# Ledger of designs, part 104: designed miniproteins, single chains

Each design is a single chain, and the fold is of that chain. pLDDT is the mean over its residues in the fold that is shown.

## One batch from the design tools (miniprotein)

Design m3608
Fold by ESMFold2-Fast:
Structure m3608 (fold): chain A 76 residues (1-76)
Amino acid sequence: SAELERIEELIKKLKEGASPAEIARELGYDEISENIEAALKSAKTPEQREQALKIAHNATLYLLEQKKRLLLEKEG
């Protein structure tokens, strides 16, 4: 339940505008976090940065929701 609460808190923070890179690092996905930061740094236009952020946000949200689903299945 503590791990489930942690995942639900991270989902809430991400939906409230938290950095996807920081959320990925909190989950222990350091490589994913570094890749997100690199993509944002390499964006040369506001449009490229917005697209990179949207992709990172959606990918991180998907990972969190999948972890939540698996935790619920194991405890049910």
Scores: mean pLDDT 82

Design m3609
Fold by ESMFold2-Fast:
Structure m3609 (fold): chain A 84 residues (1-84)
Amino acid sequence: MKEELKKKAEELLKKLEKIIEKAKSKDIPEIVEAELERLEKVVEQGKKLIEEGKYEEALELLEAAMKHIEELGKDPEFAPFFSE
């Protein structure tokens, strides 16, 4: 179970990092840059939680971040950077 949680947390972390890299490859307005900075802090916190073996906490944090990205994809100001 703990090993399965670790793999899920690492997979979500990798997905989040890919989303951030893709968004950064575009010409980003200041409002999007602020959201990317927040997501980068979530990545840093997620990495620390995984390193500490706190996989359930890492999953909760990363799942919340992915839900936030999905919500950003519905906002016209953020959709070009955070939609599929």
Scores: mean pLDDT 80

Design m3610
Fold by ESMFold2-Fast:
Structure m3610 (fold): chain A 87 residues (1-87)
Amino acid sequence: SSYQQAMIAKVRQVAALFQQRAKEIKSKLTPEQQELVDSLVSRFEEHVDQVLKELETSNAAQSDQLMQQFSNFLLQVQMEILTLLSQ
């Protein structure tokens, strides 16, 4: 549906922006910090792939729940990166 297509497009756009920002941050980090950021980015990419697959078969209520869970996971990963950078 057009609604599902819009949600899929939003997830892809958010993922692309997150990956771009992570690459920019990595340029200022030590090799050890870069490896930890890469691990977090990899976990985020795996979650994005799972959310995209689930959105293809979800109804409107399930899509809304998936988008909320995705937003919460994105916030969690961003907070983990910020915490890592403060150490």
Scores: mean pLDDT 83

Design m3611
Fold by ESMFold2-Fast:
Order: C-alpha cells, then structure tokens, then sequence
Structure m3611 (fold): chain A 73 residues (1-73)
C-alpha cells in the first residue's frame, strides 16, 4: 500500500540520518549521542528488513553495513 511505502521511506531516511548524526558525534567525541543514534538506526533497520520490497531491504542492508563499520571504529 502507499502508506506502507511512505512509512518504509520515512524509516529509511530516519535511519540514514541517525547514522549521519552518529558519525559526526563520534568524530567530536560524543560517544553517548553516537550510541543512542546507532541504537535507533538499528531498530529502524530491523523493521525495514521485514519489508516485502526488495529495494527497501537492499537499502536497509547498506544502512546496517554502515552501522557495523561505525561500531568497529
């Protein structure tokens, strides 16, 4: 449905934004903010990975990959 597509798009944008904020926070030494943003991004990614839309799941996997990279840094 259109509503499901809109919600998935909003979740993907929010997760990408959370990763962006986390990356900047980590570079500035704000590890508490970085952890909070990554945790939210992980929760959004879990929801996106359940999507029946292959393109949404692919986008979610890319976000998951970036989250893992930031956690390892």
Amino acid sequence: SIMEEVLDMMRAIAAEGDVFVARRAKKKGNYELAEAQLKRAEELVKELLKSPNEKVRERAREIEKEIKKLKEE
Scores: mean pLDDT 87

Design m3612
Fold by ESMFold2-Fast:
Structure m3612 (fold): chain A 105 residues (1-105)
Amino acid sequence: SIERILKLEEEAKKLAEAARAETDAAKQAEYQKKLAELIAETLRELARLLRERGEPEELVEFLLKAADEILNTDDLAKQTAVLKEVEDTVGEALNRVADEILAER
């Protein structure tokens, strides 16, 4: 559902802002963990959306693997690299699906 994806994005933005404002390292780590969980859930919902729209299964599998990689690392640099690879690999398919949804309205 696109509404669920938009809600997850809004929650992620609020959490990222809270993490940036936090000066306590332990609380920053807690916010980063929650952000990683929200990002992984967003990637899984995007995978479901791509599958429903008939996009290549390879892109669906890539998003599901990316979600698992985000959850299985505490390294912010690795998480950032995974997200850049997601953008580079599935960005065109996500834009196509977004255009299709907008055209249906």
Scores: mean pLDDT 78

Design m3613
Fold by ESMFold2-Fast:
Structure m3613 (fold): chain A 88 residues (1-88)
Amino acid sequence: MLEAIDQAIAQATALEKNPSDEGIDQLIAQLNALKQAWPEISAETDAMIDMLNAAKKASEKERRQTAIMVGASLTSMKMLAFVKEKAS
């Protein structure tokens, strides 16, 4: 779980610097995998995927803003994932 979140954060950081369609698709794939592994975050993950899909049709500035927002949300989720792993 934590490794998957770290990989998604790294991809969001890469998109902030180079917001390519291919990079967005890679991040969406990582978020879908995370959602399947952790269904409790599905609503938050779906919201991020929707923002990323919208960003593919948006300006480079909006793509970068979306990458920053997704990265921040994932960083917050990492703390919750750590607590969940300790409870098991």
Scores: mean pLDDT 81

Design m3614
Fold by ESMFold2-Fast:
Structure m3614 (fold): chain A 68 residues (1-68)
Amino acid sequence: SKEVEEALKEIEEAKTLDQLTEGAVKLRENLSKEDAEKFSKEGAEAGAKATSLEEAKKAVLEIAKKVA
């Protein structure tokens, strides 16, 4: 959908943790409940493993592309 494409672009263009979070929330709102839950769980795991904002962004974007 257009909303999913916009959310993915927002995540990809994010330069701050706040922007990354906004894109992730927008994506989750436009996914099925099942895909939103998967994205949320894998996103939390990526956040726990990431040692920097850049690592978190890369991991979140990779997961987002898999579920979108």
Scores: mean pLDDT 77

Design m3615
Fold by ESMFold2-Fast:
Structure m3615 (fold): chain A 76 residues (1-76)
Amino acid sequence: MKEEKAQETLEKLAKEFPGLFPESVLKRGPEAAAEHLRQMLVANGVPEEEAERLRELILEGKEEEALKLLQEILSR
């Protein structure tokens, strides 16, 4: 149940933000893709707390909240 919602959230993020998730990372599943995004954001100067919050939202299947947070981060 949680894994299915996490996968749906990941697919929505990949659709709205093409290029943020390499195909090789998407094939590894939502946990690997969310961790990849977290590490990439931190490496680009995003606070660890925000990057970890986004990872948690993806894994919890909080689709709308994950989209809003990622959009806010990328608009900076």
Scores: mean pLDDT 78

Design m3616
Fold by ESMFold2-Fast:
Structure m3616 (fold): chain A 75 residues (1-75)
Amino acid sequence: SEERVRLLKASLEFFVETGTPAEKDVAKELVDEAIEYAQRLKKEGKTDEANELLSLAKRVAEKFGLEEQIKKIEE
C-alpha cells in the first residue's frame, strides 16, 4: 500500500539521520523489509516508487555497514 511505502521511507530517513550503532539489528530488519516491499512494487509496475525506497534502504545499509543488504539492492 502507499501508506506502507510512506512509513518505510520515513523510518529509513530517520535511521539515516539519527540512527546509532546500537540500533544496527533494527536497521537491518528495516532494510530487509524495504527490499522485500520494493520487489513487490516492481511486480506491480511501480518501478519509480520501488527505486526511491531502495535508494533510502541503501543509504541506511551503507551507514550501518550492512554489506549483504547493499549487495541485494545492487543485484
Scores: mean pLDDT 82

Design m3617
Fold by ESMFold2-Fast:
Structure m3617 (fold): chain A 61 residues (1-61)
Amino acid sequence: SAAARAAQEAAQRALLEAGRAERDRALAEAGATVSGYSEREELDEEGRRELLFDEDITLPA
C-alpha cells in the first residue's frame, strides 16, 4: 500500500539521516566541513526504489 511504502521510506530516511548526522558531528569535531548535501531516489537491480544521500566533505589540510 502507499501508506506502508511511505512509512518504510520514512524509516529508511531516518536511519540514513541518523548515521549521516553522527558522521557529520565527528567530521565537524575534526575541523572538516560538510556541504553540497542532496538526496535522490534510484532503482536497485530488482527495480525497487532506494533513497541515496550525496554529500561533499572538505577535510582540514
Scores: mean pLDDT 63

Design m3618
Fold by ESMFold2-Fast:
Structure m3618 (fold): chain A 58 residues (1-58)
Amino acid sequence: SMEEREAARARVRRILEANGFDPADPAVEALIERELERHDWDVAAASTAVIDRLRAAA
C-alpha cells in the first residue's frame, strides 16, 4: 500500500541519518526510491545498498 511504502521510505531515511548521510539530498532520495524498488521494499537490503553506493561515490 501507499502507507506501507511511505513508512519504508521513512525507515530508510532514518537509517541513512544514523550512518551520517543527508536523506534530504535529492540524489540520495532518488537512490532510496530506486533501491527500495530493486529490493522489493526490503528496508534492510535497500538501506545497505544505498549506503554502499554512497560510500563508493565518495
Scores: mean pLDDT 85

Design m3619
Fold by ESMFold2-Fast:
Structure m3619 (fold): chain A 69 residues (1-69)
Amino acid sequence: SDREAVLERIMREENLDSREEAERLLAIREEIHAEGVRLQREQPYSADPETVARWTAWIEAREAELRAA
């Protein structure tokens, strides 16, 4: 299952022992992805390295914000 593979990857990468915490992080990442897709429709995405770096930084900041809530 794709979902199981994603959860196992999250648990490995974040050193999580709890499936519940991995599922919470997955839900946060899915929310961020949906938000990013909406924003990219309003401001067309560019594949240049500078734009990619800005989007990566935005994703990381948003994940930190939602994980702290």
Scores: mean pLDDT 77

Design m3620
Fold by ESMFold2-Fast:
Order: sequence, then C-alpha cells, then structure tokens
Structure m3620 (fold): chain A 80 residues (1-80)
Amino acid sequence: APDVFRPTPAWAAVFRSEGETRDRLTEAEARDLLLRRVDRLGLRDPENPGLYRLDPALAAVFGRETASLREMMDAFLAQS
C-alpha cells in the first residue's frame, strides 16, 4: 500500500478549500490537490515556468511568497 500522510491543520485547511475532507492523503493525492489549486487560482509565475506565486493561504503554510511544486511537496511531506 502507498504511504499515507496526515496534513497539519494549516495544510488541511488548504485541501478543504479544494473540496478534500479526508484526514489522510497519499503523496499523489496531495500533489493533485496542489495542482488543482494553482490551476484554479492561476498561480504560475509567467517569468519562471517552474515557479508558482503563492496565494495568502499557501504562503502562510509554506512561509514563502514563491515555490516550485517540488518545494511545496517536500514541505508537505516534512510537516506531515
């Protein structure tokens, strides 16, 4: 079975904004939720194709104004 992670309350709040209410997620499920959010809010940096300009909720969770998808996933896995 794949590893499952329990989001912190801050990460859980981000995922609930995307319609996810489960308390345990796989890495793939968390990644899909992050991609849904960045696409829905148009967060891709036009000057840096690999970076996202984080909305206030993601910036509060991650502690930065910009991040790559890999950096956001690394933070989720480290905090969960």
Scores: mean pLDDT 80

Design m3621
Fold by ESMFold2-Fast:
Structure m3621 (fold): chain A 58 residues (1-58)
Amino acid sequence: SEEAFQAYREGNYAEALRLLIEEYRKNPSSGLKESIRLAARFYRKKIPEELVKEALSL
């Protein structure tokens, strides 16, 4: 969470999303899933397409 938030603050949206997906895989929650999907949609132009697809397939 802290690591993902720091990456986000630095403008590294791809790394932030990867870290959130990893956190979700370790401890699934509906809130985290929704946040991941929202972030992927909102920052889609700043994130590799493959990572966006991974986020939306959770």
Scores: mean pLDDT 82

Design m3622
Fold by ESMFold2-Fast:
Structure m3622 (fold): chain A 56 residues (1-56)
Amino acid sequence: EAKERTAQALSERYGVDKQKVLDLLTAGKYEELAKLTGLSVDGVRDQLATAERQVA
């Protein structure tokens, strides 16, 4: 849920493949996501935390 929402948001905002973002989120590879999107690792975690609040 939250990872899917985060993957969709990052995919749309940064023009990256949603499935690739979802795979990286599921694997906990936040450093790779940060490099892919240009966010910090904390920025990636903030996106996930925000999505978790929205699905709770």
Scores: mean pLDDT 75

Design m3623
Fold by ESMFold2-Fast:
Structure m3623 (fold): chain A 61 residues (1-61)
Amino acid sequence: SMDAIRLEMMILFYQAVSDSSRFLAEKLKDKNPDLARQNFDSAKQLDQQAQDLQQQLQQLK
């Protein structure tokens, strides 16, 4: 269904952005620890969003 496709797209998007944010956090932790913490917190929030969307997707099977 279109709703399932939309949810899958959103999950992939949030996962990609979360991965990018974690990567940046690791790269920045020695040079800019404040920005690193912000990126880590963003990744954690996005992971939770993706998990919530995964639960919604499971119900649409």
Scores: mean pLDDT 86

Design m3624
Fold by ESMFold2-Fast:
Structure m3624 (fold): chain A 86 residues (1-86)
Amino acid sequence: MEEELKKMTLDEFLKLVDEGKYELVEKIAKIKGIPQEILELVIKSVKNELTEEDIYELLGLDPNTTPSDEVRKKIDEWYEKLKALM
């Protein structure tokens, strides 16, 4: 089981989040070295509960000064980093 979890793709991981299998999701995140903060944001994103404040906090950006285009670019960079861990 643990060796199969190490081979899991990002798409399979997101499917587990969507299916509400949070215990498996947390175990996979720990095995693949996904930070808890990133895992929490992925879960919120899949549930459509992700706030703009959550995104700014993860990226270390000021919500009052950072333009939306820069936020989107940082989200794309974060997603590519997450894919690299899978």
Scores: mean pLDDT 70

Design m3625
Fold by ESMFold2-Fast:
Structure m3625 (fold): chain A 81 residues (1-81)
Amino acid sequence: METREELAARLRELQAKFLELYKKANPDDPKIQELFEEFVRLRDEASAALDAGADPDTLRAIVERMEKVLEELEKLIKEQE
């Protein structure tokens, strides 16, 4: 299972992927905006959990949700090209 340090590294990777997706598509699309907002909220929750020394299971749940949001965002962006 992933440690807290591995989850922190994965969080950084997800943030980098988010920035790349954001650069490729910044349309005035309500669904894309909603997914961006959800990712930012989850990112902030993950950062707060790391700072608070939360259990790895808590961090993993947030990170997994962030990954799913990015997958949905990437698919939506590609479909709208």
Scores: mean pLDDT 78

Design m3626
Fold by ESMFold2-Fast:
Structure m3626 (fold): chain A 98 residues (1-98)
Amino acid sequence: DRLLEIAYATGFLSESEDEELKLKALATFELLLDIAPEELRNRLRLEYEIGRGIALIRRALNLPLTEEPKYAALLEEFIASLSEEEKEKFEEYLKKLE
């Protein structure tokens, strides 16, 4: 499901050196937990931690985050697809992280 893919992408991007991209990823993950069914939340958290773990492992091995542009594109597509209500929530989470 798309929400699990976005959770993974946000986890991976939470370790980005691009601060703006990192903040968007963190805000998107908070939004996912807000809008998702309660029973899905543990799986979203798991996918997020796996994505973050992969980024941390790559950094520890001095490997570039070559998948970052792919996950950034997925993130931007997801944000663009949000309803007006979801966009307002996203902006609130983004402001909280500033």
Scores: mean pLDDT 86

Design m3627
Fold by ESMFold2-Fast:
Structure m3627 (fold): chain A 58 residues (1-58)
Amino acid sequence: SRLLDALVDAAKEVYPGNPGMVELARDIARRYPTEEEALEEIKKLSKDLAEAFEKKLS
């Protein structure tokens, strides 16, 4: 899905070599299937990840 792909790509970009962050991104995409809800959860964890995620969605 677009949301899952965007979150995974953002996690790989911001946290290179951290497979735990990629798995966390996948878990968030499954739990929060809307862009708004996923972005809100990501903002609580990391501003850098949220910014990268928004760029992947545009």
Scores: mean pLDDT 82

Design m3628
Fold by ESMFold2-Fast:
Structure m3628 (fold): chain A 82 residues (1-82)
Amino acid sequence: MAKEELRRLLEETVGPEEAEEAIAKLNDKAAEYLVKALEALKAGKYVEALKYIALAAVEAGELNWSEEEIEKKAAEVEKKMK
């Protein structure tokens, strides 16, 4: 399950206790996006990671962007990094 994958990834960074507390309060879909973001970061795909972080924030209710707006902003970031 996405929450269990996210917990495992976070355990390597913040330790098991903090990881369990964080995932317990997460929406399942937001957790899926965060797992994808961490895997993208691990692969060096920073623009893809930013897209998934934004999607996770939208699912958590912390950001009110459409998928189209996320793609547009990710493309702008990619252009500025070149």
Scores: mean pLDDT 72

Design m3629
Fold by ESMFold2-Fast:
Structure m3629 (fold): chain A 79 residues (1-79)
Amino acid sequence: SAEEEFVNQVLQQIEQEVQQVIALAKAGKLSKDEVVAAKESVQRIYDYLKEKFPQMASKINSAQEKLGKQFDAVIAELE
């Protein structure tokens, strides 16, 4: 469906943007607080997507968990 295609594109865009944030953090260009704020912003976007597209909740939850773990790993490396 058009809605499924839209959500898939949004999830792909979020993943690409998160990888850029992680790369900047690993290069020492972002503070821990900035990375934590980015994680919180991304989590809010996923929560909004699940509210709007509950039929895709399983896929959105999978992406949210995967990226949450990637953020947590990077945050742990910054201290």
Scores: mean pLDDT 87

Design m3630
Fold by ESMFold2-Fast:
Structure m3630 (fold): chain A 75 residues (1-75)
Amino acid sequence: MREFLREEAEILLEEGRELGAEGVVRFAEEALRKLEAGEEVDVKAVIEAGIHIGLIKILEGLGLPIPEEMLNRKF
């Protein structure tokens, strides 16, 4: 589980940075910090952040403006 969460958080950080999804970036940085500290990370929140990035990618692919509220969503 820890390796899975670390890999997913690293993917979220990379994709969040590429898309300008600051809320996801902040979440991924905090998740990585918690994993380093031996603290628990909410698996559901990681999954939700992944789904959210997927939605942002779909909007970008369609050429639609991404609302700032979506970019700054907290997890």
Scores: mean pLDDT 83

Design m3631
Fold by ESMFold2-Fast:
Structure m3631 (fold): chain A 109 residues (1-109)
Amino acid sequence: MKVTVTVTRDPETGAAIVTVSVTPEKSGKYKVEVTGSDGVQSSAELEGKAGEVVSMTFYANLEPGKTYTFTVTVTGPDGDVYKAVLTVTVPASPGGSSSVSADLEKVDK
């Protein structure tokens, strides 16, 4: 299962917009939880369709040019938990965008 974290800065306000995109392998309900290194936290419940991208978007108080580590936790419709750790640098300029992709790994006990 693929995850992409995109950080875009609003060209007028400079506010950081974080978009987390997941490509589900199975149709059903997905819970996406995002935690950043500086206490950034957001979550959403998404209805996914196999092979179709679903996304959550939230505003975060991120510093321009600073690098953040995001932990993305996805709970699938079968109750399986997947995690990815992504490192993204916030664009230094308003209107800029940075994206990182990873494969979500199943969490074994």
Scores: mean pLDDT 83

Design m3632
Fold by ESMFold2-Fast:
Structure m3632 (fold): chain A 73 residues (1-73)
Amino acid sequence: SPLSEELKEKIRELVASKVTPESTEADIDDIVNEVGTELYLFDEEARELALNGYGRYIGEYIEEIARELIKSL
């Protein structure tokens, strides 16, 4: 994966802050959009990856973590 372990940990923390006990798979797209927007505004690694064509890997990782956390409810 082109994502650093530091960026992956940051993504996990941001996703965890958006997941609630009421969250379902229907909420994943909204979580991806919210976390992605926050990363692109405030994280230099995420912006650099997106500029180099790796933005999809960020979106896919956010989706993976959101799905993992929701399934663990």
Scores: mean pLDDT 86

Design m3633
Fold by ESMFold2-Fast:
Structure m3633 (fold): chain A 69 residues (1-69)
Amino acid sequence: MDGEEAGRAAAEAARAGDSEAAGRYGKLANQTPEGAKKAGEILAEEAGVPAGGGHGADRGGTRLLSLAG
């Protein structure tokens, strides 16, 4: 298993809610530059880290604060 494959497996496990498998594959991925990069990319897009905002309600929270006064 190369680092990129480990990174992908970690992201898929996290997305499926299997945090133990995500941790195991994430540790493997972080032992290679390719794995760490790939895991971060996929996690930002789909698993554990929402893409585009870092936090799912970041902009929504700001809008709610503005609306509430």
Scores: mean pLDDT 60

Design m3634
Fold by ESMFold2-Fast:
Parts: sequence; C-alpha cells; structure tokens
Structure m3634 (fold): chain A 69 residues (1-69)
Amino acid sequence: SEIEKKLKEYEEKLNKEIDAQVAATRAWLRERYPHLTDAQIDAWVARTRQHLELSKKKEIEKKRKELEK
C-alpha cells in the first residue's frame, strides 16, 4: 500500500540519519577527547545509537498516525 511504502521510505531515511549521527558522534569524540579509549568511545556511541533508535520508534509511530488520518 501507499502508506506502507511511505513508512518504509521514512524508516530508511531515519536509519541513514542515525548512521550519519553515530559516525559524526564518533568523529567528534575522537577530536574533542583524544585521551578516551576505544572501549569508552564505543560505549558512548552505543548509548547514542540506543537513544536515536528509541527516537526513531516514536517518529515512525507519529508518521503512521499522520498517514492513517
């Protein structure tokens, strides 16, 4: 259906934005805090991704409700 297609495209867009934000966060941490270990950076980046994934779930739910109206 048109709604399912639009939701899939929206999710793909959000996934690309999350990947870009995660990559940007890793680069920023390396530049800003060069003394952090790989493990510390990985832990920070993992928490960032987790928060963004929760935000994605809420955004998809909002988009679904918008399209179903």
Scores: mean pLDDT 85

Design m3635
Fold by ESMFold2-Fast:
Structure m3635 (fold): chain A 68 residues (1-68)
Amino acid sequence: GAAAREEAVRLATELLQRELGLDEERARRSAENIVDLLGAEETKRLAETGTAEDLERAALRAYLQRQN
């Protein structure tokens, strides 16, 4: 639901800001794109247990799989 998506976006935004030094606006836009690729539950899981690199690599993998 919308609440789950918003939570995942918030957690991913905070992680991207902390580890990559992105400003809030850019981190939020990246987080929204990641959630759209991975889904809210997977994004939240990776944001809580992984790194910004884990999030970006998982999103890239999902994007590439959709192109086949």
Scores: mean pLDDT 85

Design m3636
Fold by ESMFold2-Fast:
Formats: sequence, C-alpha cells, structure tokens
Structure m3636 (fold): chain A 67 residues (1-67)
Amino acid sequence: MSQEELEKLEQARKRLEEADEKVIAEMVGEAHITSGRVTSVSLSEEEGEKKLKEMEKKAQEAIKEAE
C-alpha cells in the first residue's frame, strides 16, 4: 500500500510538472508572437501577477473559513 501510494504520488507530481511547463511555454510563445520581445516580458509579468493575486486570495479565504 505505501509503495502503491508513493508510485501514484510520483505519477501525479510528474503530470502536474508537465502540465505547468506546457502552460508557461504557451503563455511565453503567445506573448512573443503578439507584442515582440520587450512587450512579451511585460505581458508575462502582468498575467503572472494577476494570477498570483487571485490564488493567494483564494488560499487565504479557504484558510480563514477553515478556522
């Protein structure tokens, strides 16, 4: 059971990493095509900051409600 659980966890982790890498690659690629190099960097930062803010707020709300 511990071995099977560990294998399942490793598979899930690998899948998550692959999906995350794919999403980042797509974001960078699209920004590069649309605005060019300099603007691409700015776009990536803006998008990342917005997503981070939303995730942080959701996490904090969940923790607060759990209390």
Scores: mean pLDDT 57

Design m3637
Fold by ESMFold2-Fast:
Structure m3637 (fold): chain A 78 residues (1-78)
Amino acid sequence: SDADVQQLLDEALAELDKVYKDARTLPKEDAILRVLIMGTSIQSEVYTTLKQQGREDQADQAVAQLNAYIQKVVQDLE
């Protein structure tokens, strides 16, 4: 359901926010690298989960939203 997709996305965004808050205590270059590595991993897990459920359009949309958040966080760390 759309509610299940939204829950998965909300959980991924919460995990990314935790990664960002933890990374913000590091030197800038280390913080950016950690956000990119961990963010890409979280994004990949969400994409794979939704694709396996046959939710291809939702997988693409979720990845776009997570990628936008990762890019915003990386910019804020610069």
Scores: mean pLDDT 84

Design m3638
Fold by ESMFold2-Fast:
Formats: C-alpha cells, sequence, structure tokens
Structure m3638 (fold): chain A 124 residues (1-124)
C-alpha cells in the first residue's frame, strides 16, 4: 500500500467520525512519505474534530479547555514549520503520532482521565 492509499483511508475514517482510526491511517501515510503535506494536515486537524464532537455532549473544566487550546496551537505551529521545510518539526510531529491516536481513542471512549493524562504528555 502507498502513502496515498493510507491517506485516503484516513479521509474515509474521518468522514465516519472514526478519528482514532483516521489518525492511525494518516500516521502510516507519513511513515511512508514524511513530505506528504495533506496527511500532515489531516493528522493535525483530527484532534480538533474529535474534541468538538466530545464537547457537544460533555463539559470539561477551564483547565482542560486551556490544555486543549495549547495542544491545537502547538500542532498548527508544527504544521506551519513543516510547510517551510523544517525537518526537526517533521520528526517532532511523527513522534507525537501515537499519542494523538491514543488521544482520539480516549475521546471516542469518553475517558476524561486518560484525555487529561495524554494532554499532559503531548504538552511536555
Amino acid sequence: MTAEDYYRQGEAYAKEGRYADAAAAYTKALELDPRYLRAWEGLVTIPGRAIDAYLKTHRVSPELQQKIAELLLRLHELLERIRQGDEAAVRELLSLGPLLVELNRALEEGDLERVRELLDRLLA
């Protein structure tokens, strides 16, 4: 399978609201082609979509809302650096891929304690 095949699977999962599966597929696309900008855009936007879906039926503390905002800003900053050809940003965001998959899974499962722990690890 090619990077494009995994990217297309990620897009299909995202359309179904299966954000953890989408993040895993985008991560596999990026393992095959770390310059695949569309897969980076997918991986960076999925946590925001998963959080928006979670917040429609759940409330979170102001502290957790702030950590969520900080994560989304950090991910978008890394994406902008990747667009500018920063290889260190590519390596950093790839290392976060597995944690982003776990975060999206915890959100799908409604596990707020795990979401908090994963946000602390992602922001460290």
Scores: mean pLDDT 82

Design m3639
Fold by ESMFold2-Fast:
Structure m3639 (fold): chain A 68 residues (1-68)
Amino acid sequence: SMAAGLAAAQRAGQLALDFIQELEAQGLEPTVELEATRTEGVLTVRAGDRRLVIRLDKMSGELTVERA
């Protein structure tokens, strides 16, 4: 549903913001990339050797989160 997709997108955004704040608190300068289609979104946050990738299936509302 659109409501489930919106809720998942909001959660993905919050996870990314939390990671960005953690990196900034450590004196790192994060970069953010968003790749979005009608059905999927991939949000990537990087700083140095650290990485967060959040994959969102907009149809199901499923999130996949990878940290390095």
Scores: mean pLDDT 82

Design m3640
Fold by ESMFold2-Fast:
Formats: C-alpha cells, structure tokens, sequence
Structure m3640 (fold): chain A 85 residues (1-85)
C-alpha cells in the first residue's frame, strides 16, 4: 500500500525542517518514507506492505505536521498490491 500526503508550511525553512522530521518519524516507525520540498510545500510518499501500518504512519505524520504549524492540503491512500506477490 502507498500513501501520498501534501503539506503546506508557513515558510521554506519550516518545510525543510518538517521534511527532515517526517523522514526521521518514518524511520522510527519502520515504514519506507520519501519527502520532497517544493517552496513552502512538502510532498510525502509512504510505502508499506501493511495498510494498517500505512494508516498509522499517515496519522502520525499529520499530527507532526500540525504540531509544526503546517496545513494538510491532501491525503491519498492507494492499496497497491506488491508487484511480485
């Protein structure tokens, strides 16, 4: 399963910090996480074989973003089966 989260921060500096903290959180949660910063926005991609772990990771990232003053612009969750079952 895969999730995409679009976040908007008040500044580029906060967006960069948010991306760093999200990557650390993903590592601590044991989920594959990627983050891209574009201006004051952060796009996060999370991949997990478990939809339940993915949903938990999305929730924790949203909490972190809000604590850091960022807005959650969009969340998309795709139940993508593993390419090689």
Amino acid sequence: AMAEIDLESESRELAERLAEEILKLGQEMGVETAAAVLGNRVRVVIVSPSKAELQRAVREIEKLARKMGAKVVGVRIEDVPAAAR
Scores: mean pLDDT 80

Design m3641
Fold by ESMFold2-Fast:
Structure m3641 (fold): chain A 64 residues (1-64)
Amino acid sequence: EEELVERAEKAVQNIKDGKGPSPEEIEALREAYEKGLASDEVKETYERIERMTAGGRAGAAALA
């Protein structure tokens, strides 16, 4: 389960580097959040992604 947290943290780092999160990285963030293993930074990042994707691609564009 530490590997799940590490993958979630790597997803956060990739987002900071300007790389779009892959579906696999989003899934790692979601799993860490749902299992209560997420750090505050991972939780915040996942919540931001969820807000951006709520309503699909149009929602993400509106937040740009």
Scores: mean pLDDT 69

Design m3642
Fold by ESMFold2-Fast:
Structure m3642 (fold): chain A 86 residues (1-86)
Amino acid sequence: LSDAEIAALVADPSRWDQLIQALVDAVRNRDEAQIERLLPPLVELSAKDPAFRLALETALGVEMIRAAVEKDEALLARVEEVLARL
């Protein structure tokens, strides 16, 4: 996603699930550039909207559990790093 596409998603609360999925996909694919592009607006949204924060942390928590079960230590570390930045 470009900065303009992310800004459009941020402006539309009905599409915030797409923002969460985009971060999950970026973490799964180890797309560092996309993670760094998504994190600042998602951190800001999480600070403003507790329900969004809970949904984001829940989605990342599911990925963390999946990575642990599959013994994907690199993905587990990446999810933990992203969660620590929220």
Scores: mean pLDDT 83

Design m3643
Fold by ESMFold2-Fast:
Parts: C-alpha cells; sequence; structure tokens
Structure m3643 (fold): chain A 67 residues (1-67)
C-alpha cells in the first residue's frame, strides 16, 4: 500500500486520534525522518487513495477503514 509507516504509527496510539504533528513525532520515535508538512501530505494522499475524508486526522476509525 505504501502507507505502512503511517498505519503503524497510528496503530501504536490506539484509543485516540492523531493529527500530522502527533504522527510526525511518533514516526520519529519509530526511526523515520519526516517533517510535519511531509506527514500532512502523506496523510492527505492516503485518505484520497483509499476514498476517505481528507481531514488530516488518523485514528482507530481511519485504520478500520483501511483494513
Amino acid sequence: TGYEDIIAAAQSYQGDTMDAQQLAEKLRELGYSYTVEQVQMRIALMQSDFGLNVDGIVGPATLAALQ
């Protein structure tokens, strides 16, 4: 799918939603070097590619739609 990094970061923060800043911080903890702006773009592309609302928010509901 090409979005396994975003999915893994969001899955590690179960129970809440994550915005691009929170996901960028989590991705940095996992060893990725993304800026907030890059994460915002990746989230928007992912949401567009999977037919989801392009709101920039990733959480359990978004992950459920991707499974």
Scores: mean pLDDT 74

Design m3644
Fold by ESMFold2-Fast:
Structure m3644 (fold): chain A 61 residues (1-61)
Amino acid sequence: SMELHELILRRIAARLRLIGLEFDLERVRDSDPQRAAALTREIKRLQREIRSLDRRIQRLS
């Protein structure tokens, strides 16, 4: 379905964003605690988004 296709694309985009943020976090972890905390919050937000998308995809599959 069109909805299933859109959810799969959103999941792919979210996973790519997550990889980039994890890379950024590793670079600033020891040098910038405030930025590390902000990136950690964004990573947790994306992880929740991916889990939500996974549940919706599972229901439609």
Scores: mean pLDDT 87

